# Ledger of designs, part 82: designed miniproteins, single chains, continued (5)

Each design is a single chain, and the fold is of that chain. pLDDT is the mean over its residues in the fold that is shown.

## One batch from the design tools (miniprotein)

Design m18830
Fold by ESMFold2-Fast:
Structure m18830 (fold): chain A 66 residues (1-66)
Amino acid sequence: ERGARTLALVRAHDERSFEEFAKQVAEKKAREDPSYKKILDDPVQARKLAEEEGKKIGAENAKKIE
């Protein structure tokens, strides 16, 4: 569920284009917090947010294993 989906997003970032991963992260954020809607309208901010989220998700997954 949460872990499997997170791992899939990290894999997509590595194997697919970063834009595909960024789109999924942005959509997830918009669903969880509507205030991210303004950030989604700014492609530069959305891309930066997705990059930071990717790193955070990877770190959290590493913590779960360790």
Scores: mean pLDDT 63

Design m18831
Fold by ESMFold2-Fast:
Structure m18831 (fold): chain A 68 residues (1-68)
Amino acid sequence: LLSPEQADDVLVRAVTEHGIVLTPEQGRALAELLTTTPPEQLTPEQLMERTGLSREAAEVIVRLAREV
């Protein structure tokens, strides 16, 4: 499981390095998912269902989470 600090780092990278636009609500939902689900069990579909993000954005976030 990611720590809250590691989840924040993933989301900052998604925004700053990959140009992903997140609302505060999407950021909170993603932080919850990243801190409660093992990175190897995260799927882009889970992120899309919780946040309404595109598949492309969800795939980037899952990849970044697995790099931690």
Scores: mean pLDDT 85

Design m18832
Fold by ESMFold2-Fast:
Structure m18832 (fold): chain A 98 residues (1-98)
Amino acid sequence: SRDELHKLAREGVLLMSEITLIWMDVYVLKKSGVEIPEDLLKRLEELIEKALELEAKFWEAIKAGDIDTAKKYLKELEKIRKEVQELYAEIKEIAKAQ
């Protein structure tokens, strides 16, 4: 339904906003002189790139009114958000030790 598409679209925006804010926060930590392992930065960058690819596919599904496909991509984005949150938690612990 239209209401279901609207809810999915809002959830997609909120989820991507959280991923983007974490990426920005990590960048701010690096700029403030926190030494972050290059492996963790590379893993985060790869997750962000994957999130952007999935976001593009999600919006195509929303525009097509394809609720099932939109839900599929939203679930994949939710998995990436969790991995981004876990990496951010690890980065924050490293920052606290400096």
Scores: mean pLDDT 89

Design m18833
Fold by ESMFold2-Fast:
Structure m18833 (fold): chain A 100 residues (1-100)
Amino acid sequence: MSAKEKLIELLKELKEKLFEAIEEAGDDKQKATERINEIVKEAAKKIQEIIKEENVSDELAEEVERVMVGIYLLTMDVVNGRLSKEEAEKRAEEMIKKFE
Protein backbone atom coordinates (compact mmCIF):
# COMPACT_ATOMS: atom_id res chain seq x y z
CA MET A 1 0.00 0.00 0.00
CA SER A 2 1.13 3.56 -0.70
CA ALA A 3 1.38 6.12 2.15
CA LYS A 4 -1.79 7.81 0.85
CA GLU A 5 -3.69 4.48 0.82
CA LYS A 6 -2.61 3.85 4.46
CA LEU A 7 -3.81 7.35 5.45
CA ILE A 8 -7.18 6.78 3.68
CA GLU A 9 -7.58 3.46 5.58
CA LEU A 10 -6.90 5.25 8.91
CA LEU A 11 -9.46 7.98 8.06
CA LYS A 12 -12.07 5.29 7.24
CA GLU A 13 -11.31 3.50 10.55
CA LEU A 14 -11.51 6.84 12.42
CA LYS A 15 -14.98 7.53 10.93
CA GLU A 16 -16.24 4.02 11.84
CA LYS A 17 -14.94 4.23 15.44
CA LEU A 18 -16.29 7.76 16.01
CA PHE A 19 -19.82 6.94 14.83
CA GLU A 20 -19.76 3.67 16.84
CA ALA A 21 -18.78 5.71 19.95
CA ILE A 22 -21.75 8.07 19.39
CA GLU A 23 -24.13 5.08 19.07
CA GLU A 24 -22.73 3.34 22.18
CA ALA A 25 -22.94 6.53 24.32
CA GLY A 26 -26.57 7.24 23.32
CA ASP A 27 -27.71 10.41 25.13
CA ASP A 28 -24.62 10.54 27.41
CA LYS A 29 -22.90 13.61 25.95
CA GLN A 30 -19.98 13.44 28.43
CA LYS A 31 -19.18 9.77 27.66
CA ALA A 32 -19.47 10.45 23.90
CA THR A 33 -17.11 13.45 24.13
CA GLU A 34 -14.50 11.57 26.24
CA ARG A 35 -14.49 8.54 23.90
CA ILE A 36 -14.40 10.73 20.74
CA ASN A 37 -11.39 12.67 22.11
CA GLU A 38 -9.58 9.38 22.93
CA ILE A 39 -10.27 7.94 19.44
CA VAL A 40 -9.11 11.15 17.69
CA LYS A 41 -5.91 11.26 19.81
CA GLU A 42 -5.05 7.65 18.88
CA ALA A 43 -5.83 8.27 15.17
CA ALA A 44 -3.72 11.47 15.13
CA LYS A 45 -0.76 9.52 16.62
CA LYS A 46 -1.04 6.78 13.96
CA ILE A 47 -1.37 9.35 11.14
CA GLN A 48 1.71 11.25 12.40
CA GLU A 49 3.69 7.96 12.58
CA ILE A 50 2.87 7.22 8.89
CA ILE A 51 3.73 10.83 7.88
CA LYS A 52 7.14 10.45 9.58
CA GLU A 53 7.95 6.86 8.46
CA GLU A 54 6.84 7.30 4.81
CA ASN A 55 8.27 10.88 4.43
CA VAL A 56 4.84 12.23 3.43
CA SER A 57 4.86 15.73 1.89
CA ASP A 58 3.74 18.71 4.01
CA GLU A 59 0.88 19.30 1.52
CA LEU A 60 -0.49 15.74 1.85
CA ALA A 61 0.02 15.85 5.65
CA GLU A 62 -2.00 19.10 5.88
CA GLU A 63 -4.77 17.60 3.69
CA VAL A 64 -5.12 14.45 5.83
CA GLU A 65 -5.12 16.52 9.07
CA ARG A 66 -7.85 18.76 7.58
CA VAL A 67 -10.02 15.71 6.76
CA MET A 68 -9.44 14.29 10.27
CA VAL A 69 -10.44 17.62 11.91
CA GLY A 70 -13.49 17.84 9.59
CA ILE A 71 -14.69 14.37 10.65
CA TYR A 72 -14.12 15.27 14.33
CA LEU A 73 -16.18 18.47 14.02
CA LEU A 74 -19.02 16.55 12.30
CA THR A 75 -19.12 13.99 15.15
CA MET A 76 -19.17 16.80 17.75
CA ASP A 77 -22.07 18.45 15.86
CA VAL A 78 -23.99 15.16 16.25
CA VAL A 79 -23.14 14.98 20.00
CA ASN A 80 -24.32 18.60 20.45
CA GLY A 81 -27.58 18.01 18.51
CA ARG A 82 -26.64 20.34 15.61
CA LEU A 83 -26.56 17.59 12.96
CA SER A 84 -28.12 14.14 12.49
CA LYS A 85 -25.86 11.06 12.67
CA GLU A 86 -26.96 10.07 9.14
CA GLU A 87 -26.09 13.48 7.61
CA ALA A 88 -22.75 13.70 9.49
CA GLU A 89 -21.74 10.18 8.36
CA LYS A 90 -22.63 11.06 4.73
CA ARG A 91 -20.54 14.26 4.88
CA ALA A 92 -17.61 12.38 6.47
CA GLU A 93 -17.75 9.77 3.65
CA GLU A 94 -17.76 12.60 1.05
CA MET A 95 -14.69 14.21 2.70
CA ILE A 96 -12.75 10.93 2.57
CA LYS A 97 -13.84 10.31 -1.06
CA LYS A 98 -12.62 13.79 -2.11
CA PHE A 99 -9.26 13.09 -0.41
CA GLU A 100 -8.92 9.77 -2.34
Scores: mean pLDDT 86

Design m18834
Fold by ESMFold2-Fast:
Formats: sequence, structure tokens, C-alpha cells
Structure m18834 (fold): chain A 68 residues (1-68)
Amino acid sequence: SLHLKKVIEKELDLARREGIISDEQYEKLKTRLDNEEDLEGILAEIVELRVQAGVEDIKRAVDKVLSR
């Protein structure tokens, strides 16, 4: 779906802007998106990366408290 492709493109740009993904990860996902290669899989990967970023932020906050 062209609409799904545009939604994924917007989410990918937001994830990069927010620092959730690296420039290298952005380029890889953007290439897959441009080739329309597994659009649902790309979206799932973006969601997983956002969840992982949130978990990492929590772990870093806990580690800072425990290091005292």
C-alpha cells in the first residue's frame, strides 16, 4: 500500500530525528522501504527499536542510582 509506505517513511524519519536509530540503521531501513521489501516487517523493526531504546534508557537510569 502506498499509504503504508508513507506512514513507515514518516515513522522512520521520526525515529532518526529522536535518536532511536543510527544513520546506518536509517539507511538500511530506507533502502528496504524504497524497494517495498516487506513493509510490515520494516514497521515491526521500527517498533522493536523504539521499545529497545526505552528499555535501555530505564536500565541506564537504574545503573546511575545503583553506582552510588
Scores: mean pLDDT 80

Design m18835
Fold by ESMFold2-Fast:
Structure m18835 (fold): chain A 87 residues (1-87)
Amino acid sequence: KVLSDEEVEKIVETLEKLLNEAIAKKDVRAVMWVLQMGVHILSQLTKEQRELFAPKLLEMIERAKEEFPEKAEIFDELKKKVEEILK
């Protein structure tokens, strides 16, 4: 199913808000859930929509890695999954 670019933008905004809340609460489980949802959504998008979504998702993963460096390995694995989807 094809989403509009506006719907993709709304999804990014929602994920960013959820990530901000999870980081503020120091809830690593919620952070992981939000990022895993982002990866799943990315895999369902068209190639053109992935080009719009993926940079934002990678930025969110990088920020989570900065906030929780002890979990860096897990976040690097999510980043690798994003890169694999983009191939």
Scores: mean pLDDT 83

Design m18836
Fold by ESMFold2-Fast:
Structure m18836 (fold): chain A 86 residues (1-86)
Amino acid sequence: IGDTLDRTRRTVDFLRPSISQSSYDQAMQYLDLAYQAYQNGDYVTAANYFGNAVYSLLSQFTSDDDAQQGSDNVRQQMLDDAQRQQ
């Protein structure tokens, strides 16, 4: 989870010139909230905020339905990864 959040934050920083300021700000805020939840051991809340960050990015490039599906997929994957480490 922490490695996934770190890589995603670096990707958002890399994409900054190609996305709107509002999407950048929302994605970074949701990633910070996901990190805080992860550090507190709340993996469900961390996965939910991570999904919100991904949706904020994808909604600029694809349909709302595709952005929501992508968000749901990464949220579920993060939850599965957390469960397998227990």
Scores: mean pLDDT 75

Design m18837
Fold by ESMFold2-Fast:
Structure m18837 (fold): chain A 74 residues (1-74)
Amino acid sequence: MEEIEKLKKEILDLVRKILTVMGMSQEEIDAAVKKVEERLKEIEKRMSPEEFLDYLKTNVKNLKEGLKALEKEK
C-alpha cells in the first residue's frame, strides 16, 4: 500500500516535469496530472495489487527515460 502510493506520487511528479520541459502552462499541467491520477485509480481497480505495483514500476522507469531524452534535445 505505502509503496503503491509512493510510486503513484512519483509518476505524477515525473509527468509534471515532462510537461514543464515541453513548455505547457501550469493550468495545462495541473489538468493533465489530474487526468493521469484518475486513470491510475481506474487501472488499480482492474488489476491485482501485484500487477498494479509492476505496472507502476514500469511506468516510472519509462517516464524517467522519457524525461532524460527530452532534456537532451534542449
Scores: mean pLDDT 82

Design m18838
Fold by ESMFold2-Fast:
Structure m18838 (fold): chain A 74 residues (1-74)
Amino acid sequence: MKVKFNTDVSKLSPAEQETYVGVLEHELRLAIEEGDYESVEQLIELAEELAKKSTNPEIKKRLEEVIKEARELL
């Protein structure tokens, strides 16, 4: 599965940024629970791209933590 959030998260309100991170975390957890490792890898790539584009330190930290947790489960 490919999820595209293709938005400059630095231009979003804090609530919108948290919503995007929350959706990404939920989709990643669901993919792990279903054993869909292809989707897990795709979601990790998406999270890495968003972390590189984000100028918000809190959002960047949350995305980096999600990436780390997912990689430890692979």
Scores: mean pLDDT 70

Design m18839
Fold by ESMFold2-Fast:
Structure m18839 (fold): chain A 91 residues (1-91)
Amino acid sequence: MEKVKVIGVAFGKEDDWEKAEEIAKKLAEILAEQLEKEKKLEVVELISVALKAPSEEEMEEAARRLEEEHPEAYKVATGIEPEELASPLLE
């Protein structure tokens, strides 16, 4: 199987930081499980990232940076377009 990395990202306000961390971890685990079961990919690295972003523009910018810095990783994020949730952004 092809070896891939998975990154889960959640955006939260300071009051919701613990929830953002839990969501990021859960999204990364769900995406990794789906990639292994549905696409027969081997997930060798799983990263969860919680980011504080007070605006939608900052969330989109963070998502773009992750795509540029880790183009080979499958990514899933909250706080951006719903169609991009629970789906790999790019291999």
Scores: mean pLDDT 66

Design m18840
Fold by ESMFold2-Fast:
Structure m18840 (fold): chain A 90 residues (1-90)
Amino acid sequence: MMTPEQARESLRTLLAALPELLARFEEALRTGSPSEAAAVYAALQITLAALDYVLAVAEEKKALSDEELAAARAALDAARARADALLAEA
């Protein structure tokens, strides 16, 4: 099982990856490449699932302050909502 420090590190790394993945997904949808959009969406889904898991571990291990935990949850929820909105607009 990961340490609290490893959970914090993984959470930071995964959160940092979201803007780039969302931008790539939007670009793939805009250019009309279904295979590229599908591949980027799969990577985004894997990243979101990993974030859900790491966030649950960080919460259980009390690796984050209440403020840090709330901010991370908000970022995850915002990224999920953005991905859903991009799909709906396609």
Scores: mean pLDDT 80

Design m18841
Fold by ESMFold2-Fast:
Structure m18841 (fold): chain A 91 residues (1-91)
Amino acid sequence: KLSDDQLLQKIQQIVLDMFRKSRPLLTPQQAQEMATRLGRGMVMALSEIYSGLIDDGINILKKTLEEIKAQFPQVRAYVDEALDEIEKIAN
């Protein structure tokens, strides 16, 4: 079992690594749109996790990543990788 701080740190690393890998595949405008959507989803998810609502926070993250995958099909592989890693740490 991970502490809340350890879970938070791993989630942030997974999302940042995904965005770093995705950014070269996107136009500057698409990268900004993805960053904005990720930022909003992350703030909401981290707020729930910090409040002890871990499952709710994870579900917000998964929904945000699925929306990004739908909007930017070119980054699908990296989003799927991030989703798999998030599911592993949530257990």
Scores: mean pLDDT 85

Design m18842
Fold by ESMFold2-Fast:
Structure m18842 (fold): chain A 100 residues (1-100)
Amino acid sequence: SDILKLVSLFLRLVGELTGIELAARRGDTAAAQASLESLRKVLDELVALLNDPEVKALADRILKLAEQLAASTDTSEREKLSEEIAKLLTELMKLANKKL
């Protein structure tokens, strides 16, 4: 079921983004990079599943913000990046649901 695949990919996206945020907060560069690599794979799977240029554009934006989050040492910057990522995730979910 494509719906079950989307739910699984969404949960994995949230998990990896949470992992990046927590690792960055602790200054754990290795953990942040591992979660970032896993995030790239999940986004690639989502883009392949939905096959939509707008989904790819949102995924690319999420990845760029996640890369900045992983490298950030500033708490205010991390909070702002996390809020922007959450907004893009909401847009991505709405777009995915529209294609069902």
Scores: mean pLDDT 87

Design m18843
Fold by ESMFold2-Fast:
Structure m18843 (fold): chain A 64 residues (1-64)
Amino acid sequence: KKVEELINKARELIEKLRQATDPDEIVKLVKEISKIINELKKLGYRKEANRLFVEVAEILAEKR
């Protein structure tokens, strides 16, 4: 199922984001995750997309 693949890929990228310390890598990962979030929104999965968005925002806030 395409949606499951998108969610799994986003979660893998989020895990990389948690471990990333380089600003350029963080920006790249955020852009990749944002593309997946936008695709999920287009497919009508707004709740899942919003959960992923909040998780990314929380990680970035903790990194400062």
Scores: mean pLDDT 83

Design m18844
Fold by ESMFold2-Fast:
Parts: C-alpha cells; sequence; structure tokens
Structure m18844 (fold): chain A 77 residues (1-77)
C-alpha cells in the first residue's frame, strides 16, 4: 500500500533530521513524523490483517518520534 510506504519514508527522513539535532532539523522532523502518522492512520482505516497492524505500529512510532523531537527542541531553547 502506497500510504504505508510513504509513511515509512517520512519516518526515516524524520529520524535522520532528529539525529542532526539542530532546532530547524528537529522542527522539520516533527512535521514529517506527524505527516507519517496521518498517512499510517489512513492506511490502517483502509487495510486489514497484517497491513492494518503494520500501519498502526507506524503511527505509534511516528507519534513517539514527534514527542521526542519536541522534548529536544525544548532542551535546546
Amino acid sequence: MKDIEEAKKLLEEAKKLFEKGTIEDLEEAVRKAMEASALAMRASMYSSGEKKEEAKKLAKEAVELAREALRKIQQLR
């Protein structure tokens, strides 16, 4: 499913931005992680079985990365 593949790409991009660790990169990581979460939630609604569970897991991982990026932004400010 394209939405799951796009969510994975966005999550990986968000992880790379998180590793760079500047405020600008972390803000972009939050944006990409939230977009990945939205796509994963959509994929969950339109899939079943293994694909639905994969999409739900991606959404949870994306939300957690966004939370971690927001915490790190607060530490840098």
Scores: mean pLDDT 83

Design m18845
Fold by ESMFold2-Fast:
Structure m18845 (fold): chain A 83 residues (1-83)
Amino acid sequence: SSPVVRTFNVVGGMTKRSVRGVLEAALQMGLTGPTDLTFHSHKTGEVRSLRSSVTTQEMLERADEITEQFPEDENTTVTVTER
């Protein structure tokens, strides 16, 4: 299968709600997993990727832990890729 990619813009800082919102939106769009997340900070220009072998549903269970890896930033582009 071809990978499916969706991009989301998060404004006002990366929070637990923002990560959950992105993952819920990805799930609604049919990206069920396994998924990778890429975070691009607009403030610092840093790019960080989380490669995952788990489904989007499982990533939702870990949303709080994921946000701890990304301190609050003003604006972030989050890319969700389904393998």
Scores: mean pLDDT 70

Design m18846
Fold by ESMFold2-Fast:
Structure m18846 (fold): chain A 68 residues (1-68)
Amino acid sequence: MSDEAWELALQAQRAVAEGDEETLLALVRRIVETESPAVRARILAGVVWTAREAGREDLAARAREVAE
């Protein structure tokens, strides 16, 4: 994936870890708008997984909703 896509993925993972819903949703929107469907799906899967591992099913659901 591109350097920008990798950086966005890292920022999204950090937003999940910090519980920063606003930043997470803004990053998910940017990923959906700027990345190919395959790259978007891969990053989103990682974000959803990290949110669920953190016990933040709410963030996982919102990230999925914003992506579609």
Scores: mean pLDDT 77

Design m18847
Fold by ESMFold2-Fast:
Structure m18847 (fold): chain A 78 residues (1-78)
Amino acid sequence: SYLETARKFAEKAIEYAKKGDKKGAVLYTRAMANSALLAAKENPEEAVRILEETAKQFESLGLKEAVDIAREAIEKIK
């Protein structure tokens, strides 16, 4: 499902961010956002939840570009 795909991309983005690979983290964040936007057509509440939880983790990691991507996707769903 698109929700499961979004969760897997979120997991990868966070792992890359923790390793200091900002480019990899951003790439997976964009993939997560795209999957979450597709998932939102059927389940907007759960899609927003994944994006919000992931954005909070990126905030704690100081990865502003990834936070912005996730927040932009949330605004498109609302």
Scores: mean pLDDT 86

Design m18848
Fold by ESMFold2-Fast:
Structure m18848 (fold): chain A 66 residues (1-66)
Amino acid sequence: ATAIIENLSSPEAAAAVALTGIGLGGEVEVEVGDTITLKIKFDTVEKAQEVADLGVSLGGKAKVIG
């Protein structure tokens, strides 16, 4: 399962989401443009949803796929 978190404007918020994802065993991909996008791949939907929910709480837009 993959959490996709986009529209993060704060590097600190993006770092918090990415570090949480790594701590849960996720594989993190970062894209930096006008806003920051994170794609974090997990072995379970539950872990992906937890990180997606964190991303939304920090002002991002999130979805879980797979």
Scores: mean pLDDT 85

Design m18849
Fold by ESMFold2-Fast:
Structure m18849 (fold): chain A 81 residues (1-81)
Amino acid sequence: GERTREALAAGERGDPAAVPWLAELAFNDEDPLTRLAAVEALRRIGHPEAEEPLRRALEKLSKDEIPSVADWAKKQLKELE
């Protein structure tokens, strides 16, 4: 949806000001694709302020009901270690 596109665009811009909004989408959005897009955007920003929200979002997604989402998040968490 539109939030998915907006999240990916924020990641492409590398805008640290988007980090709180992206964290909110990653934790609380009802659309699994929007949650994934927000996590990908946080990863792409790569700013120190994005590191903790990214880790927490990945930890939440590692418990997602969709197995492909949970598996992807677990792989990303291993890369952060």
Scores: mean pLDDT 76

Design m18850
Fold by ESMFold2-Fast:
Structure m18850 (fold): chain A 79 residues (1-79)
Amino acid sequence: KLDELFEEALKIAPHNEEFREKLEELKEAAEKKDAEKVKQIFEESAKNVDAVLIYLAKEVIKTRFPNDKELQELIKKLK
């Protein structure tokens, strides 16, 4: 479940405010199905080599945007 993954991520970095802000932003983008915002967070997370945010963004793309070809190709390129 996507919500469970977000809760586990918070346990890893409870004192990192920037990480928590990005996590909340990703969750909101997933709920609103904002493909551009999810893409932006994924690209920024990849640039910063944030493995947890990269993983969560991939799960959001797979779960919430299965028919978005641009996002599906994006996650294939990073793998």
Scores: mean pLDDT 74

Design m18851
Fold by ESMFold2-Fast:
Structure m18851 (fold): chain A 66 residues (1-66)
Amino acid sequence: EKLVVILADEVNEERIREIVEKYGGKLIMADDLGNVVATVPAEKSEQLIAALEEEFGGRFFALPLP
């Protein structure tokens, strides 16, 4: 598994959770400042980041962590 940190502006936490779970991951933390931390299978990490970029456009950063 890999950790993914997502910084999101004015996005629905539930929507992020749905996308994360679609790729076999789980939401670990979300705060009211738009910071989200999730875990995903290593092979699906890049697919999750691409899906989040496509869904939310340029309003967030998604970064894989080791």
Scores: mean pLDDT 68

Design m18852
Fold by ESMFold2-Fast:
Structure m18852 (fold): chain A 102 residues (1-102)
Amino acid sequence: NLEKLKKISELQKEYDKAVERLNAVVDERAAQHPEWAPLVRRTKFAAELYANEVIRKLSPEEGYKKAIEILDEVEKIIRDGTPEELRKFARKLFTETLKLRN
């Protein structure tokens, strides 16, 4: 059980780093394209809601791994995506979050 807690702690640190990377990309993209700033931040918010629900619903190990995967995917779409792609992705994440709650 101590070994399991250690693994979860390591995954939490990896998750925190993924959040830091996402925040950096959000700030950078918002600065480069101020008109897209609200959409970029909304997409981040949708990702955080989904990640939190995944962590809550799955086992800690699976939850954090899945949450890190989604934060990495969102980082890529915020960095490289169009406003239309950001809107579609944010909508998808909100919809999936609602499904996880039910």
Scores: mean pLDDT 86

Design m18853
Fold by ESMFold2-Fast:
Structure m18853 (fold): chain A 118 residues (1-118)
Amino acid sequence: MATKEEIDEAIASARKARESGDPNAPLRLALTGPFARIAGAVLRKAAEHDSPEAFRAAATVLELIAQAEKDVLDGKITPEEALRRILEGLRQLRAESTHPAAQAVYDAAIAEVERLLA
């Protein structure tokens, strides 16, 4: 599990990159710390199912993460609020999905976010 210090350091680093005009600052945050764990779980589950629906679900989850991370970097929400917003969005996507492979990807993402909030 990522510590609060690891989360704060990752955000500080990404925010500094953002201020320097780095367009990849949200991706840096996604590829480090707790957000990277959600992305990793999603990509592993999509690869296990190896279907267009699984990879489309993974892309949707990554976009949801990127939107929440942007708001954290802009100082609009806290990391905890970002994780809760991601969890709410994932639960909605899971409820609206009828494809088993897509559902499995959303379930993997939900489980990882719940571990980060525990």
Scores: mean pLDDT 75

Design m18854
Fold by ESMFold2-Fast:
Structure m18854 (fold): chain A 78 residues (1-78)
Amino acid sequence: LLEEARELLRQAAEKLAAGDVKGASKLAYQAARLAGRAQGLSDDQQQQLGDKARQIVDTAAKNGKSKELAAKVLEDLA
C-alpha cells in the first residue's frame, strides 16, 4: 500500500510538471487515500486526505506554481 501510494504520488507530480492538472489532482487524491489506508485511517479520514491533496494541487495550479510543487514532491520522494 505505501509503495503503491508513493508510485501514484510520483505519477501525480510528473503529470503536474507536464501541465496535466486534472490528471495530477486525480492521482494525488488516490495516493493520499492509499497512504491513509496503509496507516489504518477510517474511510472518512482517507477521503479528507484525498480532498486535501486535490486542494493543494489545484491551489498550486491557480497560482502558477505547478512546476514548483511537482519538483518539491519529486525531491521529497527521493
Scores: mean pLDDT 84

Design m18855
Fold by ESMFold2-Fast:
Structure m18855 (fold): chain A 96 residues (1-96)
Amino acid sequence: MEKEKIIEELRERVERVLEEAARLFREGRYEEALRLLEEELRRIVEEGREKGLSDEELREIIRPVEEIVREVAERKGPDAPEAEALEALGELVLER
């Protein structure tokens, strides 16, 4: 019950962060977008863990990040540093 509200609030935060990151990507400011994603996703995951969310629930919350990784890989190529950085970020953020 309370977990559902926490998940919804954290998903909304991920969505807002992705909107800002998408704006920065559109402007060619990839380093700033990656820094923003790293900082905010780390905070979201930390807050979720502190509030008792499982790794599975945290993965669902940050699932939209995988869509951005795919989009960047499609535009820049799968071996692009930006795509690799986003994949590494997703793995790092989900480490215990």
Scores: mean pLDDT 70

Design m18856
Fold by ESMFold2-Fast:
Parts: structure tokens; C-alpha cells; sequence
Structure m18856 (fold): chain A 82 residues (1-82)
């Protein structure tokens, strides 16, 4: 029982870490988009938006993995309380 609780806690910790990294990438993407909006150069705007999109895609992957860890942790907790 306690071993399952520890595994659930580890999964939550990994989920929190992945969500933190996803948040950092979203912040970088937002900053790049602000720079693009401030620029009057269409070529620079496009380049900055492409870089922002790459960070957003990476953040989505990390967020999806974090969601899976949260669901696994929840299932383990339910298993313990049955």
C-alpha cells in the first residue's frame, strides 16, 4: 500500500516538473510573439512566430505527458482507497 502511495507521489512530482517546463516554454513563446508584434519587419515577425510555435509544440508535448502522469497517480490513489 505504502509503495503505491510513493509511486503516486513520484508521478505527481514528475507531472509538476513537466508542467513547470511547459510553462517556461509558453513564457518564451509569449515573449517571442511580443517581439514579433513590436517589429515592423515582416521577415523577422515570421521567424519569431515560427520559433514561438516550436516552443508551443514542445510545451504541448510536456503538458500531455504531465496529464498522463496525473491520471496514473489518481488511479493509484483510488486503488489504495478501495
Amino acid sequence: VEELRKKAEELRKKADQYMGEAGDLYSKAVELRKQAEASTDPELQEKLREEADKYINEAKELSDQATKYVKEAAKLREEIEK
Scores: mean pLDDT 82

Design m18857
Fold by ESMFold2-Fast:
Structure m18857 (fold): chain A 91 residues (1-91)
Amino acid sequence: EPETVRVRRIKLKWKKVDSGEVLKLEEDPEWREVRWEELPGLIAELQQRTQDLKDLKSVTGKDEVLETGLRIEVDGEVQEVTAGRKLVKPV
């Protein structure tokens, strides 16, 4: 049976404020289950999407939402997984 981990998406979203448009970090309220084998690929995609958002800042002018990281639940503990963090599968 496939071993899974619960994840929550962390997003960068453009929000309009009085000073103009800013990037805000938001977490999805929803936890999802993914396979451990898929997790490194998801993190790599999130890194790329974060870079793409920054590069497009001056062009899009609309609410763009990119996934920038994950929170994972391991043995009842919530951990943040971002670009450059090494993940160790539970033994």
Scores: mean pLDDT 54

Design m18858
Fold by ESMFold2-Fast:
Structure m18858 (fold): chain A 86 residues (1-86)
Amino acid sequence: KADEQIQAVNARLVAVSRSYAPRIEAAIEAGDERERLLVEIEVLRRALAVLDEALADPSLSEEAKKKLQEEKARLEAELARLEAEL
């Protein structure tokens, strides 16, 4: 159950990343470093929203909750790093 809950959230996170990949590639091709950073920040904010929604699920197992909270902390640290580079 916990692994299935984690896999479902990971599938949503992968979908978020894939949906933004063309915009990141276009920014890189254009040499637009600012746009690349802004798109990467948007991806992380969207990913954090997915994790927050998942963590609000009352049926979430304690093991899944712990793993998703760890992932949220990692993404929050990455977001702070990218925002500092703006």
Scores: mean pLDDT 85

Design m18859
Fold by ESMFold2-Fast:
Structure m18859 (fold): chain A 100 residues (1-100)
Amino acid sequence: SKEKEKEAQERVNRGFAEMLTEIVESLENEVVSEEELIEALMEHFGLSEEVARRIVEAMAKAGLLEERDGELLLDKKRFLALSEEEKIELAGRILDILTS
């Protein structure tokens, strides 16, 4: 049913939001480059550089990263200040980009 599919997708989005939050909380710097995010994904989840780079590209396309002086950067405090629902919606956008 559409309701069961929606509930399953919401659970997946929530799990991915929790994973992203864990990665962001593990970052030592308050402002983090794309390369630092790729390294964090590789170290924390044992992902290949290719897979980690694809995830970071999807994060940028979903609007998680901010452009400063020609670089895409993650503001750790801004991300962690998002509500649980906003983090879940952002995670869903990233997953949609990755699965498109």
Scores: mean pLDDT 82

Design m18860
Fold by ESMFold2-Fast:
Structure m18860 (fold): chain A 66 residues (1-66)
Amino acid sequence: SAAAEAAAEGVRTLAAASTGEVGRLLREGMDAAFAGDAEAARKAAEQLGPASSVGREGLLHAADAA
């Protein structure tokens, strides 16, 4: 859907701008979602926790689309 594509683009942009653990989790979660591994994507979102609420919500939307 257009909403899932927009969420995925948002997470990619945030991942490119992020470093360290937050950037790693965003990239791993996005890769998992596009591989169809919704559980791994949700696990990455959970590990992000409050460190990136925007990234967490974006990964959850991408996982739901996987």
Scores: mean pLDDT 74

Design m18861
Fold by ESMFold2-Fast:
Structure m18861 (fold): chain A 120 residues (1-120)
Amino acid sequence: SEQEELKALADRYLAHLERIVKEAKEKGEVTFEEAVQALDAAILAMKYARKIYPKDSPEYQEFRERIEKLVEELAKAMKDPEVFEKVLSYLRDKAAQYAKRDPELAEEVRRLIEIVEKSR
């Protein structure tokens, strides 16, 4: 079903985010390219989860909180200040792009920006 396909996509992007965060923690560093891949996975996981779960559902809030925790761990692995600033710039650009097409997803991206900033 479409719902099963959307859930499989959300779970796949979440697994990709988890893998990159695990590797970043094991290496004690993350490159800009790895951080972008992880954050794109986080955004897409939330995008597909929102199509399955009602906005204010416990299931969506739990899924979102799990992603937010992984993004916080990713941000803590960003040892290079230049990588950190480039990642913030990337997320701000993504939030601006989504603001016109998907305002609710843009709000989720802005929330990720706050998490990354607070992790410094």
Scores: mean pLDDT 89

Design m18862
Fold by ESMFold2-Fast:
Structure m18862 (fold): chain A 95 residues (1-95)
Amino acid sequence: SIEDIKLALEILKIMEELSRQGETDGYEIARKALESLGIEVKDDQEALDLVQKKAEVLGHYSQERIQEKYPGRETLTEEERDELSEEIVKEVEER
């Protein structure tokens, strides 16, 4: 759903910010991202599993958008990927 995609984007944005700040432990990044959004997790493994599940939802949506905008292409340039990512974020935030 759009709500799941919005949540996935917020989680990934927080995770990217934590990585930029020097966090290198994937479990720590996942846990902190979920905690910052008020999402309870039982342990670090559950945090990672939930993040992976949300990433899959976003990945599926991104693949659909790639097929719509660039039909028949297997790979995008970095510029095309960054532009598409910004468009997805804007579209999801506006919904």
Scores: mean pLDDT 75

Design m18863
Fold by ESMFold2-Fast:
Structure m18863 (fold): chain A 95 residues (1-95)
Amino acid sequence: SRAETLARLAAIRAALEAQVAQWRQRIDNNDLSELIKEIDKSELAPPRSPAQALFNQGIRYLRQKKIDEAKALFRQSLDLLAAEVAAKLAAIEAA
């Protein structure tokens, strides 16, 4: 039913919002130090969204040991992703 679909969408939205909040907290707590060790030799795929483009730029700054600049870009990417997801969920709920 429509009501069951809307309830499931609300649950998905709440789970995504919680995950985004957790990622913001990890960025703020400098958990990115582990990423520096693992990604220095990794190649990045071409971005498929504006949020991915900012994330990839953050990874490039992280490889250059520009940690504060990388954190700023990761926050911007996460904010943009959260806004895109919220807009899509609102459109589905309104339909």
Scores: mean pLDDT 70

